# Designs tried in a protein design run: designed miniproteins, single chains, continued (4). Part 82

Each design is a single chain, and the fold is of that chain. pLDDT is the mean over its residues in the fold that is shown.

## One batch from the design tools (miniprotein)

Design m14846
Fold by ESMFold2-Fast:
Structure m14846 (fold): chain A 81 residues (1-81)
Amino acid sequence: MELARKAAEAGAKGTSDGVIEANHYAGEASRKYGADEAAELFRKVAEELTGGQANTAKAIADGVKEFGSEGAYKLGEAARG
């Protein structure tokens, strides 16, 4: 859960460094728990958050579920655009 919250907070900052941090935490969660479990953790975090943080967590969850750690990066970027 903690990695998912850190990723959502970092991504929601709206900075390049924040996006890099978000991808780092999303990658760690995916590596530690596996893509399906990591995606579930991000979905749960999205339900607890609002606004940009919730949107970021949902985008990361969808990316991890569909494409693994690499997909989280691409969808995280799309959520910021």
Scores: mean pLDDT 66

Design m14847
Fold by ESMFold2-Fast:
Structure m14847 (fold): chain A 81 residues (1-81)
Amino acid sequence: MAAFEAELAAARARLAALAEEIEALEPASPRAIALRLEGARLAAEGNLLLAKRHGELDLEEVEEKIAAELAALEAEAAALA
């Protein structure tokens, strides 16, 4: 399990660093929006790793749901531009 736990810990550390950077920016700035989208992608990757660890049978469905969530966030970012 070392590889899984290392990947998850790395993702969490990146999310924490992104949150600190976002906090220093204006909420509606393009940079803040881009960093929030990157954080959402990292969170989605972490969720997929958890699903794989728990032996989810419908990994393809989980991946599709994650892709849909990311697409919604990208559309929201575009609407704010």
Scores: mean pLDDT 66

Design m14848
Fold by ESMFold2-Fast:
Structure m14848 (fold): chain A 106 residues (1-106)
Amino acid sequence: MKPIQLSPEQQARLDEAVKVLTEGLEKAAEIEAKEGKIDLGSGLSGARLQGVAVAEIARYEGIDAAIDWLRSSKAAYEEKAKKGEISQEAADIEVEALDKAIALLS
């Protein structure tokens, strides 16, 4: 029931990964909103909630679980782009943010 005690180096990498992910997802949400696919407020809230989710997973299930979640999210965005549910431009930005977050945690 106690959160996992991360090293200072792990915590710093997690904080940077959350920042990079959130900023990238917010940028993608702005593009999707301009394309009329989502409400901007909902998109920005979703981006922030995903940042919180990865931090929570890392703290309670560990860094490897957070990496697995990020990899699953990347696959989901790639699939959405293939189905035309999001633009390729928005998907590329989301995938880049996820790849940067994975690299920071690895």
Scores: mean pLDDT 84

Design m14849
Fold by ESMFold2-Fast:
Order: structure tokens, then C-alpha cells, then sequence
Structure m14849 (fold): chain A 76 residues (1-76)
């Protein structure tokens, strides 16, 4: 049905957003590691917190995507 198609499309969009947030978190972690010997402890800590935040955002998006996929299955 069109309703099942819409739910699956929304789930895929959320998954793509999650992948993007995860990539952003990985990039921040890589930058922190590259600058470990030159940055202040405060700056390093701030970057680690930001990276962790991006990873947390990705997990929320993945969970929302899974819920939409489960709703689509209930309509089959």
C-alpha cells in the first residue's frame, strides 16, 4: 500500500540522516586524535563531547527508523 511505502521511505531518510551524523562524529574524533599533542585539555575534551553527541544523535535516528519499519510490518 501507499502507506507502507511512505513509512519505508521515511525510515530510509532517517537512516541516511543517522549515517551522516555518525560520519560527522567519526570526523570529529579523527580531528581530535590528529591534534592530541597540540590542543589544550579543555579543547580536546570539548571535541570529544561534540563527537559523542553526534554519535548519540545517530542512535536516536536509527531507533526512529526501526520504529517506522516495525509500523510498516504491522500494516502488511
Amino acid sequence: SSQIQQLLQQAQQLRQQGDQKLAEGEALNAEALANRDSWSPTRFSAMAVEGAGKTAESMILYRQSKRLEEEAKKLE
Scores: mean pLDDT 87

Design m14850
Fold by ESMFold2-Fast:
Order: structure tokens, then sequence, then C-alpha cells
Structure m14850 (fold): chain A 91 residues (1-91)
């Protein structure tokens, strides 16, 4: 969708990587996306990896970057942690 394209582009620009690289990370991690009512209470091997997966899922679902970062901030997760988490998934 147009919203998804914009969200992925915003995330790629913010990370300083290509849109293609973000899309590849999404495709590699789609099976790890959490559709539960409380994704942060789900099983996770590490906080940063889990946060990165959630950020990729939010971009895939069309969540604008500023909205995504405000969501994480409300949970006590700073922008640096979100960026580090996503970068772990970019290989």
Amino acid sequence: SAAQERAIQQLADYLGVSVEKVREAIEKNKDKFDYSKDPLKGFKPSDKEYIGILALQMAYEGTPLPTMLEFFKALGIDEETVIEGVKLLLE
C-alpha cells in the first residue's frame, strides 16, 4: 500500500540504508511478527532484537516513523534502542 511504501521509505532514510535492505529484513522476519494483544509480553530472546522485529512489523503495517518512535517512547524505549534493534536485523 501507499502507507506501507512511505513507512518503509521513512525507516530506510532514518537508518541511512536502502529501501531494498529494509524490505529484505521484513521478509526474513515476517514469521516472527507478533499479532497478539500485548506483543511486548510475548516470548523474546533479547530486548533489542524483539524491538527491531516490532519496528519492522510496524513499518510493514504502514505506521509512520514519527508515530512508531512516539509509541516506543511511551513504553520507555528510546530512539537509539529502536535503531540498534532494527540494525541487528539488517545483518
Scores: mean pLDDT 78

Design m14851
Fold by ESMFold2-Fast:
Structure m14851 (fold): chain A 88 residues (1-88)
Amino acid sequence: SIEELKKQAEQYEKEGNYLKAADLYVELFRENPENIEWLKKAIELYKKIGDYATAGVVAISAYINSEEKTEELRKLAAEGLDLLISQA
């Protein structure tokens, strides 16, 4: 359930397992694409562990796969592209 995934993500975050927490927040966003805060949380956690490549890819993929290409998703994708270019 969404509630169980959210509790697991929060628990991993409290334990300092930011990678597993980020992966679960991506899953939460994919199940509820209207809740952009979970996407932002995942991106922040990937950046926190220095995984700027995954942060960038996740942001860009969210925009590309979005049914409604919102300005907020477009901005996150642009920021994600900057992260990828910085790592190249």
Scores: mean pLDDT 86

Design m14852
Fold by ESMFold2-Fast:
Structure m14852 (fold): chain A 55 residues (1-55)
Amino acid sequence: SEVDEVMERLREVEPQEFVDRVRKLIEELLSKGTSGSRSLARRILDGLRDYVRSS
């Protein structure tokens, strides 16, 4: 899925850069204000929660 693709790319980046990139991506998606962009932002957040819980 698109979310899996994004998360896989973000995991390959330095930890400090990872957090900043995720924050910027979510901000950009929410700024678009479309139903699709909000849905994608929520799925990315869900993926982050799953990642934290599995770590």
Scores: mean pLDDT 72

Design m14853
Fold by ESMFold2-Fast:
Structure m14853 (fold): chain A 73 residues (1-73)
Amino acid sequence: MEDVIRELEETARSRAESLGEIVGTDTFTYGEGELVGRSVLETVSRQGQTIVTVTGILRDGGHLTASAIGRRR
């Protein structure tokens, strides 16, 4: 489980870093089991911050969500 969380966090961080300075990260976990799917969502705030959210889908139900916030300059 921790290895899967770390993979999602690293994906979110690497994506956010490509867009600028990282200003925050957050991670939420629900459920357990093998990771069977991923989705990536990128949004831009009115303050020019980019939020990258990576959601992993688990085989036995539930999901892992990791977010990183980058600032474009």
Scores: mean pLDDT 64

Design m14854
Fold by ESMFold2-Fast:
Structure m14854 (fold): chain A 71 residues (1-71)
Amino acid sequence: SRIEYSEKELEEAKELERALKRLSELYQNKASAEEIREEAERIVKELEEKGLERVAERVRAATEALLRALA
């Protein structure tokens, strides 16, 4: 094995990929800025409830960048 990732690091990567894919799909389907924000807030809350605070912060940052691009 090359690099030992912790179980938490692997879970964080998986959940981040899932969240970003969901937000990307909303953007591609021309969802409103409000819909994107609401979905991102639901994802962030779910991640925080799981203790994945670093992933939640990454999703918040990605959402802000996406909404700025839509403005």
Scores: mean pLDDT 80

Design m14855
Fold by ESMFold2-Fast:
Structure m14855 (fold): chain A 87 residues (1-87)
Amino acid sequence: SLEETLKKIVELLKEEKYEEAAELFMEILKKVTDSTEFHLKLAKLITSNFSKEEIQKIIEKLESSKDEKVKLLGQYLRFIYNIYGNE
């Protein structure tokens, strides 16, 4: 399910397995039909599992990656956190 995949992505981020996290994220992103619902679920999951400081550090690490998919994940999380992270 979407919820199970998002939880696995969070686990991978906690383990600093960024390439695996990015690959799973790209696969679910291709299947998203309601972007608003997806964005709200993702924002809630991230803010429930990481502090504001941890989120900022993770995004920075992802965006600095040499892997294009990992960079895209970082950019997407920055977008989601800035718009939905305070909901």
Scores: mean pLDDT 82

Design m14856
Fold by ESMFold2-Fast:
Structure m14856 (fold): chain A 65 residues (1-65)
Amino acid sequence: MREEIEREIELGMALMLKSAARIAIDSDPERAEEIAEEFLRTMEKQGHPEFARVAEEFRAEMEAR
């Protein structure tokens, strides 16, 4: 149970950070590329599968624009 709860919290945190990054980009569109790059780098450095998964989803969303 502990590991399962931790994974759910980590997924929630990753999704929250993704939402924050999107809001930041909407607030400062001129810094969109910088914000996206820093967000992706931060997520990848976490070394957790949930963070990597959410980072990949975010990258795909940015590429689809």
Scores: mean pLDDT 76

Design m14857
Fold by ESMFold2-Fast:
Structure m14857 (fold): chain A 94 residues (1-94)
Amino acid sequence: MAARDQAELEADRRRFEEELKKKTLTEQEIADLKKLKERSAAGREAEEAAFANRAALAEKDPFWGDIIDRALAAGRLEAAKVAAAFAALAIAAA
């Protein structure tokens, strides 16, 4: 059901946000995180761009690469795109 898929996506975002909270984010990175959390047009564009770059993200951080690959294997394309965007932000914040 669509409501279950939405709830799982929100649960994934909460887990990804907790990983980012372990890092010190700049004001710009906090603004980018807000766009991802709200899934604004800019946030969705960032998700698509990061997903297109997912192989490079996995090479830089295997932890995020594993999350993206498992979402794709499960057929959860939207979750994989969200994971890629959070991965890009996490790598930039490092």
Scores: mean pLDDT 76

Design m14858
Fold by ESMFold2-Fast:
Structure m14858 (fold): chain A 83 residues (1-83)
Amino acid sequence: GFKAIVFADPETGKPVGYGYVPADRDDVKPGLQLPKSLAKFLLPEVTSESLPVLAVSDKVYETEEEAEQDALYQFSSSGPLVT
């Protein structure tokens, strides 16, 4: 399974990217630093090799695609969530 993650700018705390990680990772928590290579999308102004995790999904997804879609919605923060 996979969890959705959102990355923060270490200077501003604003969301700057999103991705997903294996759900069995104990080292994925808000405030911890992860390599930017785990990001599926990063804003072009990001120059750091590692970024703090802003948010991690509580839900575990069966596919990478589902986790990535949730990460995109979390990153967008104001996107229309069709329930």
Scores: mean pLDDT 76

Design m14859
Fold by ESMFold2-Fast:
Structure m14859 (fold): chain A 81 residues (1-81)
Amino acid sequence: MSVEEVIAQVRALEAAGRVDDAVKLAVHHALEYVEQGKLDEALEILDAAIELVRASTHLSEAEKAALIATLEALRKEIEAK
């Protein structure tokens, strides 16, 4: 699956109110790209997921803060590679 296809599916899940599934899908594919040595593609997926969580109307502020912190921590670990 391409980065564009992953981001499209993540956006579709969020639009359906399935934000947890959207984040899980984004993380799964980002880690698969890391295993393939495609770090730029992994970061692109995580950046899209972070912006989507920030903009979401389906999450509480506490849920947004927790998810963004988790995604930003993962992004930082990938950048350190």
Scores: mean pLDDT 85

Design m14860
Fold by ESMFold2-Fast:
Structure m14860 (fold): chain A 80 residues (1-80)
Amino acid sequence: SLEIQVRLADYLRAMTATATQPLTNGDLEAIAAGDADTIRALPQGNRQSVEVALRHIIAFEKETRPALAQKAEHVLALLQ
């Protein structure tokens, strides 16, 4: 769902706003869409920040917003 992808991108943007290595809006949108090439190309610092954010989203939203948590789990599976 485009709506779920937009919500995930916004959530990731908020959680990674203070990261040492900033992500572009385009990268965040591609990550939320599950673009494997963009995810694979992420620098280690960005990859770790995104992984931490996704794990937080899954843990926090799993019961209240299961579709968002499921999308976050799918994206997390594409990270190493």
Scores: mean pLDDT 81

Design m14861
Fold by ESMFold2-Fast:
Structure m14861 (fold): chain A 73 residues (1-73)
Amino acid sequence: MLTPEEQEELSQLSQELRDAIRDGDEKKAEEYQQKMADLLREKDGLSEEEAQRIAEEIRDRSKALVEAGDGMP
């Protein structure tokens, strides 16, 4: 599992990703998604495929929440 410091970093990246999606900044959204995947691969020992899948799921959820407008289900 990620250390508390790495979990904080992942949480910050997730927030930045959500903000980028709200702003319509697809380039920044891709950058933050990739940074999350890199963190998961390098720090949590996940494979490239697993890390990319998790980062993609986080982005998809963030996008759905932004498109819904008001809040989390």
Scores: mean pLDDT 76

Design m14862
Fold by ESMFold2-Fast:
Structure m14862 (fold): chain A 66 residues (1-66)
Amino acid sequence: MTPETLELVRELASTVDADRAKKLTDNQLMQVAANAGLKLDATEEDIKDRELTIERVKAAMDALGL
């Protein structure tokens, strides 16, 4: 996963829960991204529906107990 994609996933997770997102490791962010259906090289331009993507990130965090 690119550093830019990790920062994107962290930003999306921070929109769901900022305090919990700050504690996520890079490996946990990769797991959230995979469960949310994000590509390993995803950019903001790949997110066609930001609200839907945030919902998927929330569901991924909840499913992973993060």
Scores: mean pLDDT 82

Design m14863
Fold by ESMFold2-Fast:
Structure m14863 (fold): chain A 100 residues (1-100)
Amino acid sequence: DMEALREHQKEKALEIAKEFIKYLEKEGKLDLVKKIRESELEEAIELLKEKAKEIVLKKAKENNEPESLIETGLKKVEELKEALLEAAEEDPEKVEEALK
């Protein structure tokens, strides 16, 4: 069932976003977390995407990862953004609960 698969992907994206906010709080990125929570939903998702992309690139540089792994990581960040934007269009309250 393709509809059940899409629903599962959105639920997974919400859980990943929620865990990422917790990670940012644990790492002391409190100003960024506050900015995400105070932003409009679309802007909050974009801020989360940009920070996730930054972390992927930083870890890749530190670990001397091949370009193919960097590209895979960046693709996963874009897929997360797309799933969160789709979830926000269908149920903005669930996305707000995950990010705020």
Scores: mean pLDDT 80

Design m14864
Fold by ESMFold2-Fast:
Structure m14864 (fold): chain A 61 residues (1-61)
Amino acid sequence: SSRTLTVEVELPADASEEEIEAAVNAALAQLRSVADVTVTGRTVSERDGKRIVSLTVRLTT
């Protein structure tokens, strides 16, 4: 079975691109431990003094 979901990764507002990539990779590794994961979208926004990376992912089990 497969499903699509959005995963948010919260970082400090001053997070570097390198820190963002590391956090995204860690979140994806966690998901890949239980399912096949395809990333279909990625957006970055700021909310409440934080940087929010929103990943749209397709999970297949």
Scores: mean pLDDT 82

Design m14865
Fold by ESMFold2-Fast:
Structure m14865 (fold): chain A 65 residues (1-65)
Amino acid sequence: EEEKVKKAKEQVEKGVRDLVEKTGFPAEAIRQLVLREAEELTKDLSEEAKKEVLEFAEKTVEREL
């Protein structure tokens, strides 16, 4: 599970950077897309692992935007 959490976090970071660099979407739209992806990536993980990835996604969006 730790490995899946690590991979989900890496995909979140790449997704945020790609959306910021390539799309020109408003910050709120990027945030919503990233959080939705994080939720889908963690669908089958434990509640604790899901929370960790979602918190990471929110912090990553805050840092990049």
Scores: mean pLDDT 78

Design m14866
Fold by ESMFold2-Fast:
Structure m14866 (fold): chain A 76 residues (1-76)
Amino acid sequence: MMAEIEEKLRELAKEMLERHKKLLEELKNNPETSQEEILARHRELAEEALERLRETLGEVTEEIVERFVEIARELA
C-alpha cells in the first residue's frame, strides 16, 4: 500500500527539511564554522534520515530514497 508509505515519507521529509533549515540558521549565526564541521553536520542529518527510513520501512531501496528526495524537493 504505497499511500501509507507516501504519507510517512512526507512526514519524515517535512521533519528533515525543518531540521535542515534550523541547521542553516545555526551556520549563519556561526560564520566561523569550518567546512569540515558543516559537512559533518549535514552527514549526520543524512544518516539520521536514512536510519528513520529504515525504521519506518525496514528495507531502504533506491526507489524509496529517490521518492523521499522528490518529496523533499516539493516541500522545499
Scores: mean pLDDT 75

Design m14867
Fold by ESMFold2-Fast:
Structure m14867 (fold): chain A 55 residues (1-55)
Amino acid sequence: LVVFKEGADPTPKVDNIKAKGGTTGELFGASNMIRVTAPPSVIEELKKDPDVAYV
């Protein structure tokens, strides 16, 4: 699971993950959390994203 920081827009992040061969589940709005299934390289990029709180 990936949790975005409060106020971050997850839409471009989801599009970027899909473009890199990943898939995303439903966005849990209150927690700003999404399930991601992607190559390790994509997960590492998400960990470095300033809009991501944690993975």
Scores: mean pLDDT 73

Design m14868
Fold by ESMFold2-Fast:
Structure m14868 (fold): chain A 100 residues (1-100)
Amino acid sequence: SPMSRTMRDTMTMMRGMTSNTMRRSSPSDRRMMRSGNRTMMDTTDMGMSGRTPSDDNMTRMRDGMRTMNRISFRTDPSSGRRMSDMSRRFFDMMDDFRRS
């Protein structure tokens, strides 16, 4: 569906942004970024496969996004703002999908 395609495209963009941030991050921040990304991806893969994420799944995704945003801001304020905006849109999209 167009919505599933939009979610997939948004996730692809976020993966690219994550890779760029990790390239510029300390080893410690890179480990945290990987952990946050994994938590987020577990929940988004569930949504993209048409399974309805639970409240716990959404909370874990939000925590992952929070970690990624924090590290992105430490790397570069511009990258941080972009990651924060994209994360917020993606979270809202996933939340709307699961409530539909």
Scores: mean pLDDT 77

Design m14869
Fold by ESMFold2-Fast:
Structure m14869 (fold): chain A 96 residues (1-96)
Amino acid sequence: MEKSASAEITVTDENGNTVTLRATATVKDGKLTISVERVSGDDKVIVSKPFTYTDENGNQVSVVIAEIEGSKTRVKATATYNPETGELTVELEVLE
């Protein structure tokens, strides 16, 4: 069965530019995927390749870093899926 979770964040960089990002995590056939898209704002967003691993509790974790072009501001998107409980979460964190 397919599950999805999403989170949005609005970030204002040091240059006064505002960007809204949406992270979406999807689990289909036991496979966790995460994507980050720009919902609004004119700045180019550079999205890393997802880094996926299994944590100490058996959760599947996928991490993506989104960089705002011309800014030191980054956003970390983390998707966590527990295959035993079926819980799927997405968290967004602004990095300095």
Scores: mean pLDDT 82

Design m14870
Fold by ESMFold2-Fast:
Structure m14870 (fold): chain A 84 residues (1-84)
Amino acid sequence: MDPSWYLEQLERIKEEVEELKKKVEKGEISGEEAILEAGILEGLALIIYGVAKLEGAVTEEIEEKLEEVLELAEEVKRLAEEKL
């Protein structure tokens, strides 16, 4: 796969985590559901990164984007815990 494809997938996952954060902040989703969804998105990001690593397609940009996704997912989980 083209390295740009992995970066695009991670960017999409980041956007989904950002939307999840907005839903948590607005009270549109339960804390338990938000924690589950954040965990799923984190898992998907790790799978995408793992495949990229196996194919030797990891770039510094991909590593940075993964870190951004993981940090944002943890922030969403933290915010969601405040609603438990």
Scores: mean pLDDT 85

Design m14871
Fold by ESMFold2-Fast:
Structure m14871 (fold): chain A 94 residues (1-94)
Amino acid sequence: SDSLASVLTQLAGLFRDLSIYFESQGDLETAARAREVAELARRAVEGKASPEEVLRAAEEFIRHLEEEYPDDARIRNAVAYARELVRQLREALA
């Protein structure tokens, strides 16, 4: 659906941007994890991956960001946006 494709595209963009940010900070492990979620979302837009796998991967990575970066306002804002996209993804899959 258009709604599902839109949410997946936004998730791919958000996690791609996070990957670039963490790479610029020298956090290569977190950057790689963000890139994996972004690539999974991109593949799901193309029908090559399950949107349910994107949901699980995004939720896991959001939890990781909350645990490792609780006091980073930029990461907190990215997490809030990611949570809203995850909510929309759950609604699109219902």
Scores: mean pLDDT 89

Design m14872
Fold by ESMFold2-Fast:
Structure m14872 (fold): chain A 109 residues (1-109)
Amino acid sequence: SEAEREKAIKLIEQLKTVAIGELELKLKKTSDEKAREELREQINRLNEFTDEAIEKLKEGADIAEVLEEMARFYHELGLENTAISAIMELARLTGDAKGARALWEELLG
């Protein structure tokens, strides 16, 4: 529904805020210039991927598919808490606890 789509967009915006905050904190604590540059590239990738995910949802993409892609992406960036939050919301929105558990075990087990 439209209400479910709007809730998913707001959730993704909230997850982005948390994820960027975590990467910015890592950047502030990192003194190695190569690692700092890699973190800046991760922040840029996160911004681009989030904008693409929101656009997909506005175009009628499946909420479950977008949240799965977001969970995988957060895991790739080492943002495990954000990835866990995305998996939990996937389970809640789809009712597919088995699928969400399989994704959890794949990424975090």
Scores: mean pLDDT 84

Design m14873
Fold by ESMFold2-Fast:
Structure m14873 (fold): chain A 94 residues (1-94)
Amino acid sequence: MEKLKEAGEEFLKRLEELREEAEAASPVTGAVLRRGIEEIKKALEEMLKDPEKGLKKLKEVLDRTVRDVGPEMRPRVQELAEEMVKALEELVKE
């Protein structure tokens, strides 16, 4: 579980950096990412207790965040979300 926690923390850091960039371009997009990051944190906490349930919740939160973020930032958020899911799925299977 230590690797899962470390990976989650690193992805949260990357999401916060992306939120800062998004907020500079659009306060609305920044607000969407801020709310998404809060829900992602909760899903990551759940993954430490129940990896399969937390991963399912994380996928749902990431899908909503990508949909809601707006077209200008969506490709970057989608790319990070796909990378995050792939990395965390591999760690959950270990």
Scores: mean pLDDT 82

Design m14874
Fold by ESMFold2-Fast:
Structure m14874 (fold): chain A 68 residues (1-68)
Amino acid sequence: DELEEERRRRLLKELEENHKKQMSIHDKAAEAIQTLKDLEENPAKTESERKKKMKEVNQFLKDIETNE
């Protein structure tokens, strides 16, 4: 029972940490989506800036896909 309590607490902590990581990924995904929509509807001040932001978004989307 005592050992089970320790295991339960460890699992809870791991789940909470994983949940927070997933939440962070979702937040980043939302930012990436918003950036893409903003770039489509309201172009960046320069084409170079738009290209760089698109590259960053693409890199992040790959990370999300990998973590899925």
Scores: mean pLDDT 69

Design m14875
Fold by ESMFold2-Fast:
Structure m14875 (fold): chain A 74 residues (1-74)
Amino acid sequence: MVVGLTAPSELTLRAGETALLPVTITYSDGSTETVNYPVTLPRPGTSVFRPAVVDPETGEVLGQSDPVTVHTLP
């Protein structure tokens, strides 16, 4: 069972570049798994994302991270 998601509070990348956001999933037994999530943004600016784990069969949200602020450089 997923009990939490942790991601870095900030990520910096360049417009049109793909950066990997490490999302750490914490399970009810205390084990953790890190998934690198690819992020690509086409324009400079600041965006806020909330990574979530969703059950593909039911669509249920199993866990959601705190907001991640993404800084996109020119």
Scores: mean pLDDT 77

Design m14876
Fold by ESMFold2-Fast:
Structure m14876 (fold): chain A 88 residues (1-88)
Amino acid sequence: DMKKLREEFRKEIDKAADLSSRLRDAIRNKDVATVTTLRSDMIARKTVIEDLRKRARDQNDDFTTMMADGVIDSMNTELANADAFIAS
Protein backbone atom coordinates (compact mmCIF):
# COMPACT_ATOMS: atom_id res chain seq x y z
CA ASP A 1 0.00 0.00 0.00
CA MET A 2 1.75 3.10 -1.33
CA LYS A 3 -0.29 5.50 0.84
CA LYS A 4 0.57 3.66 4.09
CA LEU A 5 4.27 3.49 3.12
CA ARG A 6 4.34 7.26 2.41
CA GLU A 7 2.66 7.97 5.78
CA GLU A 8 5.29 5.81 7.57
CA PHE A 9 8.07 7.55 5.60
CA ARG A 10 6.76 11.01 6.56
CA LYS A 11 6.77 10.05 10.27
CA GLU A 12 10.35 8.73 10.02
CA ILE A 13 11.53 11.91 8.22
CA ASP A 14 9.97 14.01 11.02
CA LYS A 15 11.81 11.90 13.65
CA ALA A 16 15.08 12.19 11.69
CA ALA A 17 14.68 16.00 11.52
CA ASP A 18 14.19 16.15 15.31
CA LEU A 19 17.29 13.98 15.86
CA SER A 20 19.31 16.19 13.46
CA SER A 21 18.31 19.33 15.39
CA ARG A 22 19.19 17.77 18.77
CA LEU A 23 22.50 16.42 17.43
CA ARG A 24 23.52 19.87 16.11
CA ASP A 25 22.62 21.41 19.49
CA ALA A 26 24.68 18.78 21.35
CA ILE A 27 27.71 19.42 19.08
CA ARG A 28 27.36 23.19 19.64
CA ASN A 29 27.24 22.60 23.42
CA LYS A 30 30.26 20.22 23.18
CA ASP A 31 28.26 17.51 24.98
CA VAL A 32 30.18 14.35 23.93
CA ALA A 33 27.90 11.96 25.89
CA THR A 34 24.72 13.34 24.25
CA VAL A 35 26.36 13.38 20.78
CA THR A 36 27.36 9.70 21.25
CA THR A 37 23.79 8.74 22.23
CA LEU A 38 22.14 10.75 19.42
CA ARG A 39 24.64 9.38 16.88
CA SER A 40 23.52 5.84 17.81
CA ASP A 41 19.86 6.91 17.52
CA MET A 42 20.62 8.46 14.09
CA ILE A 43 22.23 5.18 12.87
CA ALA A 44 19.12 3.27 14.02
CA ARG A 45 16.82 5.81 12.29
CA LYS A 46 18.89 5.58 9.10
CA THR A 47 18.39 1.79 9.10
CA VAL A 48 14.59 2.28 9.32
CA ILE A 49 14.65 4.78 6.42
CA GLU A 50 16.82 2.38 4.35
CA ASP A 51 14.19 -0.34 4.95
CA LEU A 52 11.42 2.08 3.88
CA ARG A 53 13.47 2.93 0.76
CA LYS A 54 13.69 -0.79 -0.12
CA ARG A 55 9.92 -1.19 0.42
CA ALA A 56 9.28 1.87 -1.80
CA ARG A 57 11.48 0.36 -4.53
CA ASP A 58 9.64 -2.98 -4.24
CA GLN A 59 6.32 -1.11 -4.73
CA ASN A 60 7.72 0.87 -7.74
CA ASP A 61 7.35 4.13 -5.78
CA ASP A 62 10.18 6.02 -7.51
CA PHE A 63 9.26 9.33 -5.83
CA THR A 64 9.55 7.97 -2.27
CA THR A 65 12.74 6.07 -3.24
CA MET A 66 14.38 9.30 -4.49
CA MET A 67 13.21 11.21 -1.38
CA ALA A 68 14.69 8.48 0.85
CA ASP A 69 18.03 8.69 -1.04
CA GLY A 70 18.18 12.43 -0.25
CA VAL A 71 17.38 11.89 3.44
CA ILE A 72 19.99 9.09 3.72
CA ASP A 73 22.64 11.36 2.12
CA SER A 74 21.83 14.13 4.65
CA MET A 75 22.00 11.66 7.55
CA ASN A 76 25.38 10.38 6.31
CA THR A 77 26.73 13.96 6.32
CA GLU A 78 25.43 14.54 9.87
CA LEU A 79 26.93 11.23 11.07
CA ALA A 80 30.31 12.22 9.55
CA ASN A 81 30.11 15.55 11.44
CA ALA A 82 29.30 13.71 14.70
CA ASP A 83 32.19 11.25 14.12
CA ALA A 84 34.61 14.16 13.50
CA PHE A 85 33.42 15.88 16.71
CA ILE A 86 33.79 12.70 18.84
CA ALA A 87 37.31 12.09 17.40
CA SER A 88 38.46 15.68 18.16
Scores: mean pLDDT 87

Design m14877
Fold by ESMFold2-Fast:
Structure m14877 (fold): chain A 82 residues (1-82)
Amino acid sequence: MLLEEAGKLATEGKFKEALKLIEELYKQGKFEEAHIALNTLAGRAVNEKNIETLEELIELLEKFGDFEKAEELREYIELLKK
């Protein structure tokens, strides 16, 4: 499943590949699946304190007009910098 694949790629440090899978889901109009995969990747990035991946997720969300979710991830970055 794409959700499991994105999570596995994140754990292996292949965040760029996981981001590409999420972008593909958005392009296909599969917003629910994209959000699930994105939440999995974001959760792993928060746990690993990987700010770079969170910033890349924000860029992807803004590209597809999901500004509310992008703002949520910005708050996580602020918390991780404390």
Scores: mean pLDDT 77

Design m14878
Fold by ESMFold2-Fast:
Structure m14878 (fold): chain A 112 residues (1-112)
Amino acid sequence: SEELLERLREAIRRLLEKLKEEENITKQIGLILRLIGEQLDLLSKAPPEEQAALQATYDAIIKAMTEILKNGKETPEEVIEEAIERAVEAAKGLSEELLEELIEVLEELAEK
């Protein structure tokens, strides 16, 4: 669904912008660790045929998170936009059900 992919873009953007604006390194690391925990949970439930797409989606987000951790508020907006486009492209391999569950996880992490 185009609507779900647009929700995914917004959820990733909010999560990465939240991490970029966070000044406390312990809170930044905590957010990344929470994302990894949610990734492992979703991968354990995902059908084998969707696991590669789900992993690639998370890898794009985590790569951007590591760049934000290194560069802080000086992280270029291009890093965030590139991560969004790579994650959205990978997520096209997901069922609507798994994509919706992924979006809900990312939205929850961005709100807290």
Scores: mean pLDDT 87

Design m14879
Fold by ESMFold2-Fast:
Structure m14879 (fold): chain A 89 residues (1-89)
Amino acid sequence: VEELVEEARKAIEAGDFDRAIQLMEKLLEQGHYEEAAELAKTVARKAVESGDYERFQKAAQIAVKAYEKLGDEDRLTELVKELGKLYDS
């Protein structure tokens, strides 16, 4: 999983959110839910900061799916609150 996570981090730093989203979807498919959620939260924050609401929504959806797969209702609730605040800012 190190390759996918490293590639995703590099894509995020380069501002290539489409590439990062593709890699996060692969992490979800492989069952790496924690890593997918953390990367997706970073993409959502950076995308909203740049006014890219389409990529924000895609990243937010990936993060939500990842936490749903983990079955952690408390973290899912906190994630939804965090994403809502980012969108409203």
Scores: mean pLDDT 79

Design m14880
Fold by ESMFold2-Fast:
Structure m14880 (fold): chain A 74 residues (1-74)
Amino acid sequence: MMPSREEQNAILREVLDEILASGALSPEQAARLREFVDRWLAGEEVDTSAFSDEQHAALAAFFTRVNERVREHS
């Protein structure tokens, strides 16, 4: 079963908080990831073509964790 949109949004926020709390990201990576998630949750389109390789890596790690968490809830 797929999580509801509200549950998916809660998972996105939870994973973001976990990654930010880990201290593994640089301030620039953390700021960009937070901006991306905030815009995504607001239903806005985010152009990732302007992201650095390090910012793309942070985004990829975030979505990997989100996919793992979604699988646990489905």
Scores: mean pLDDT 76

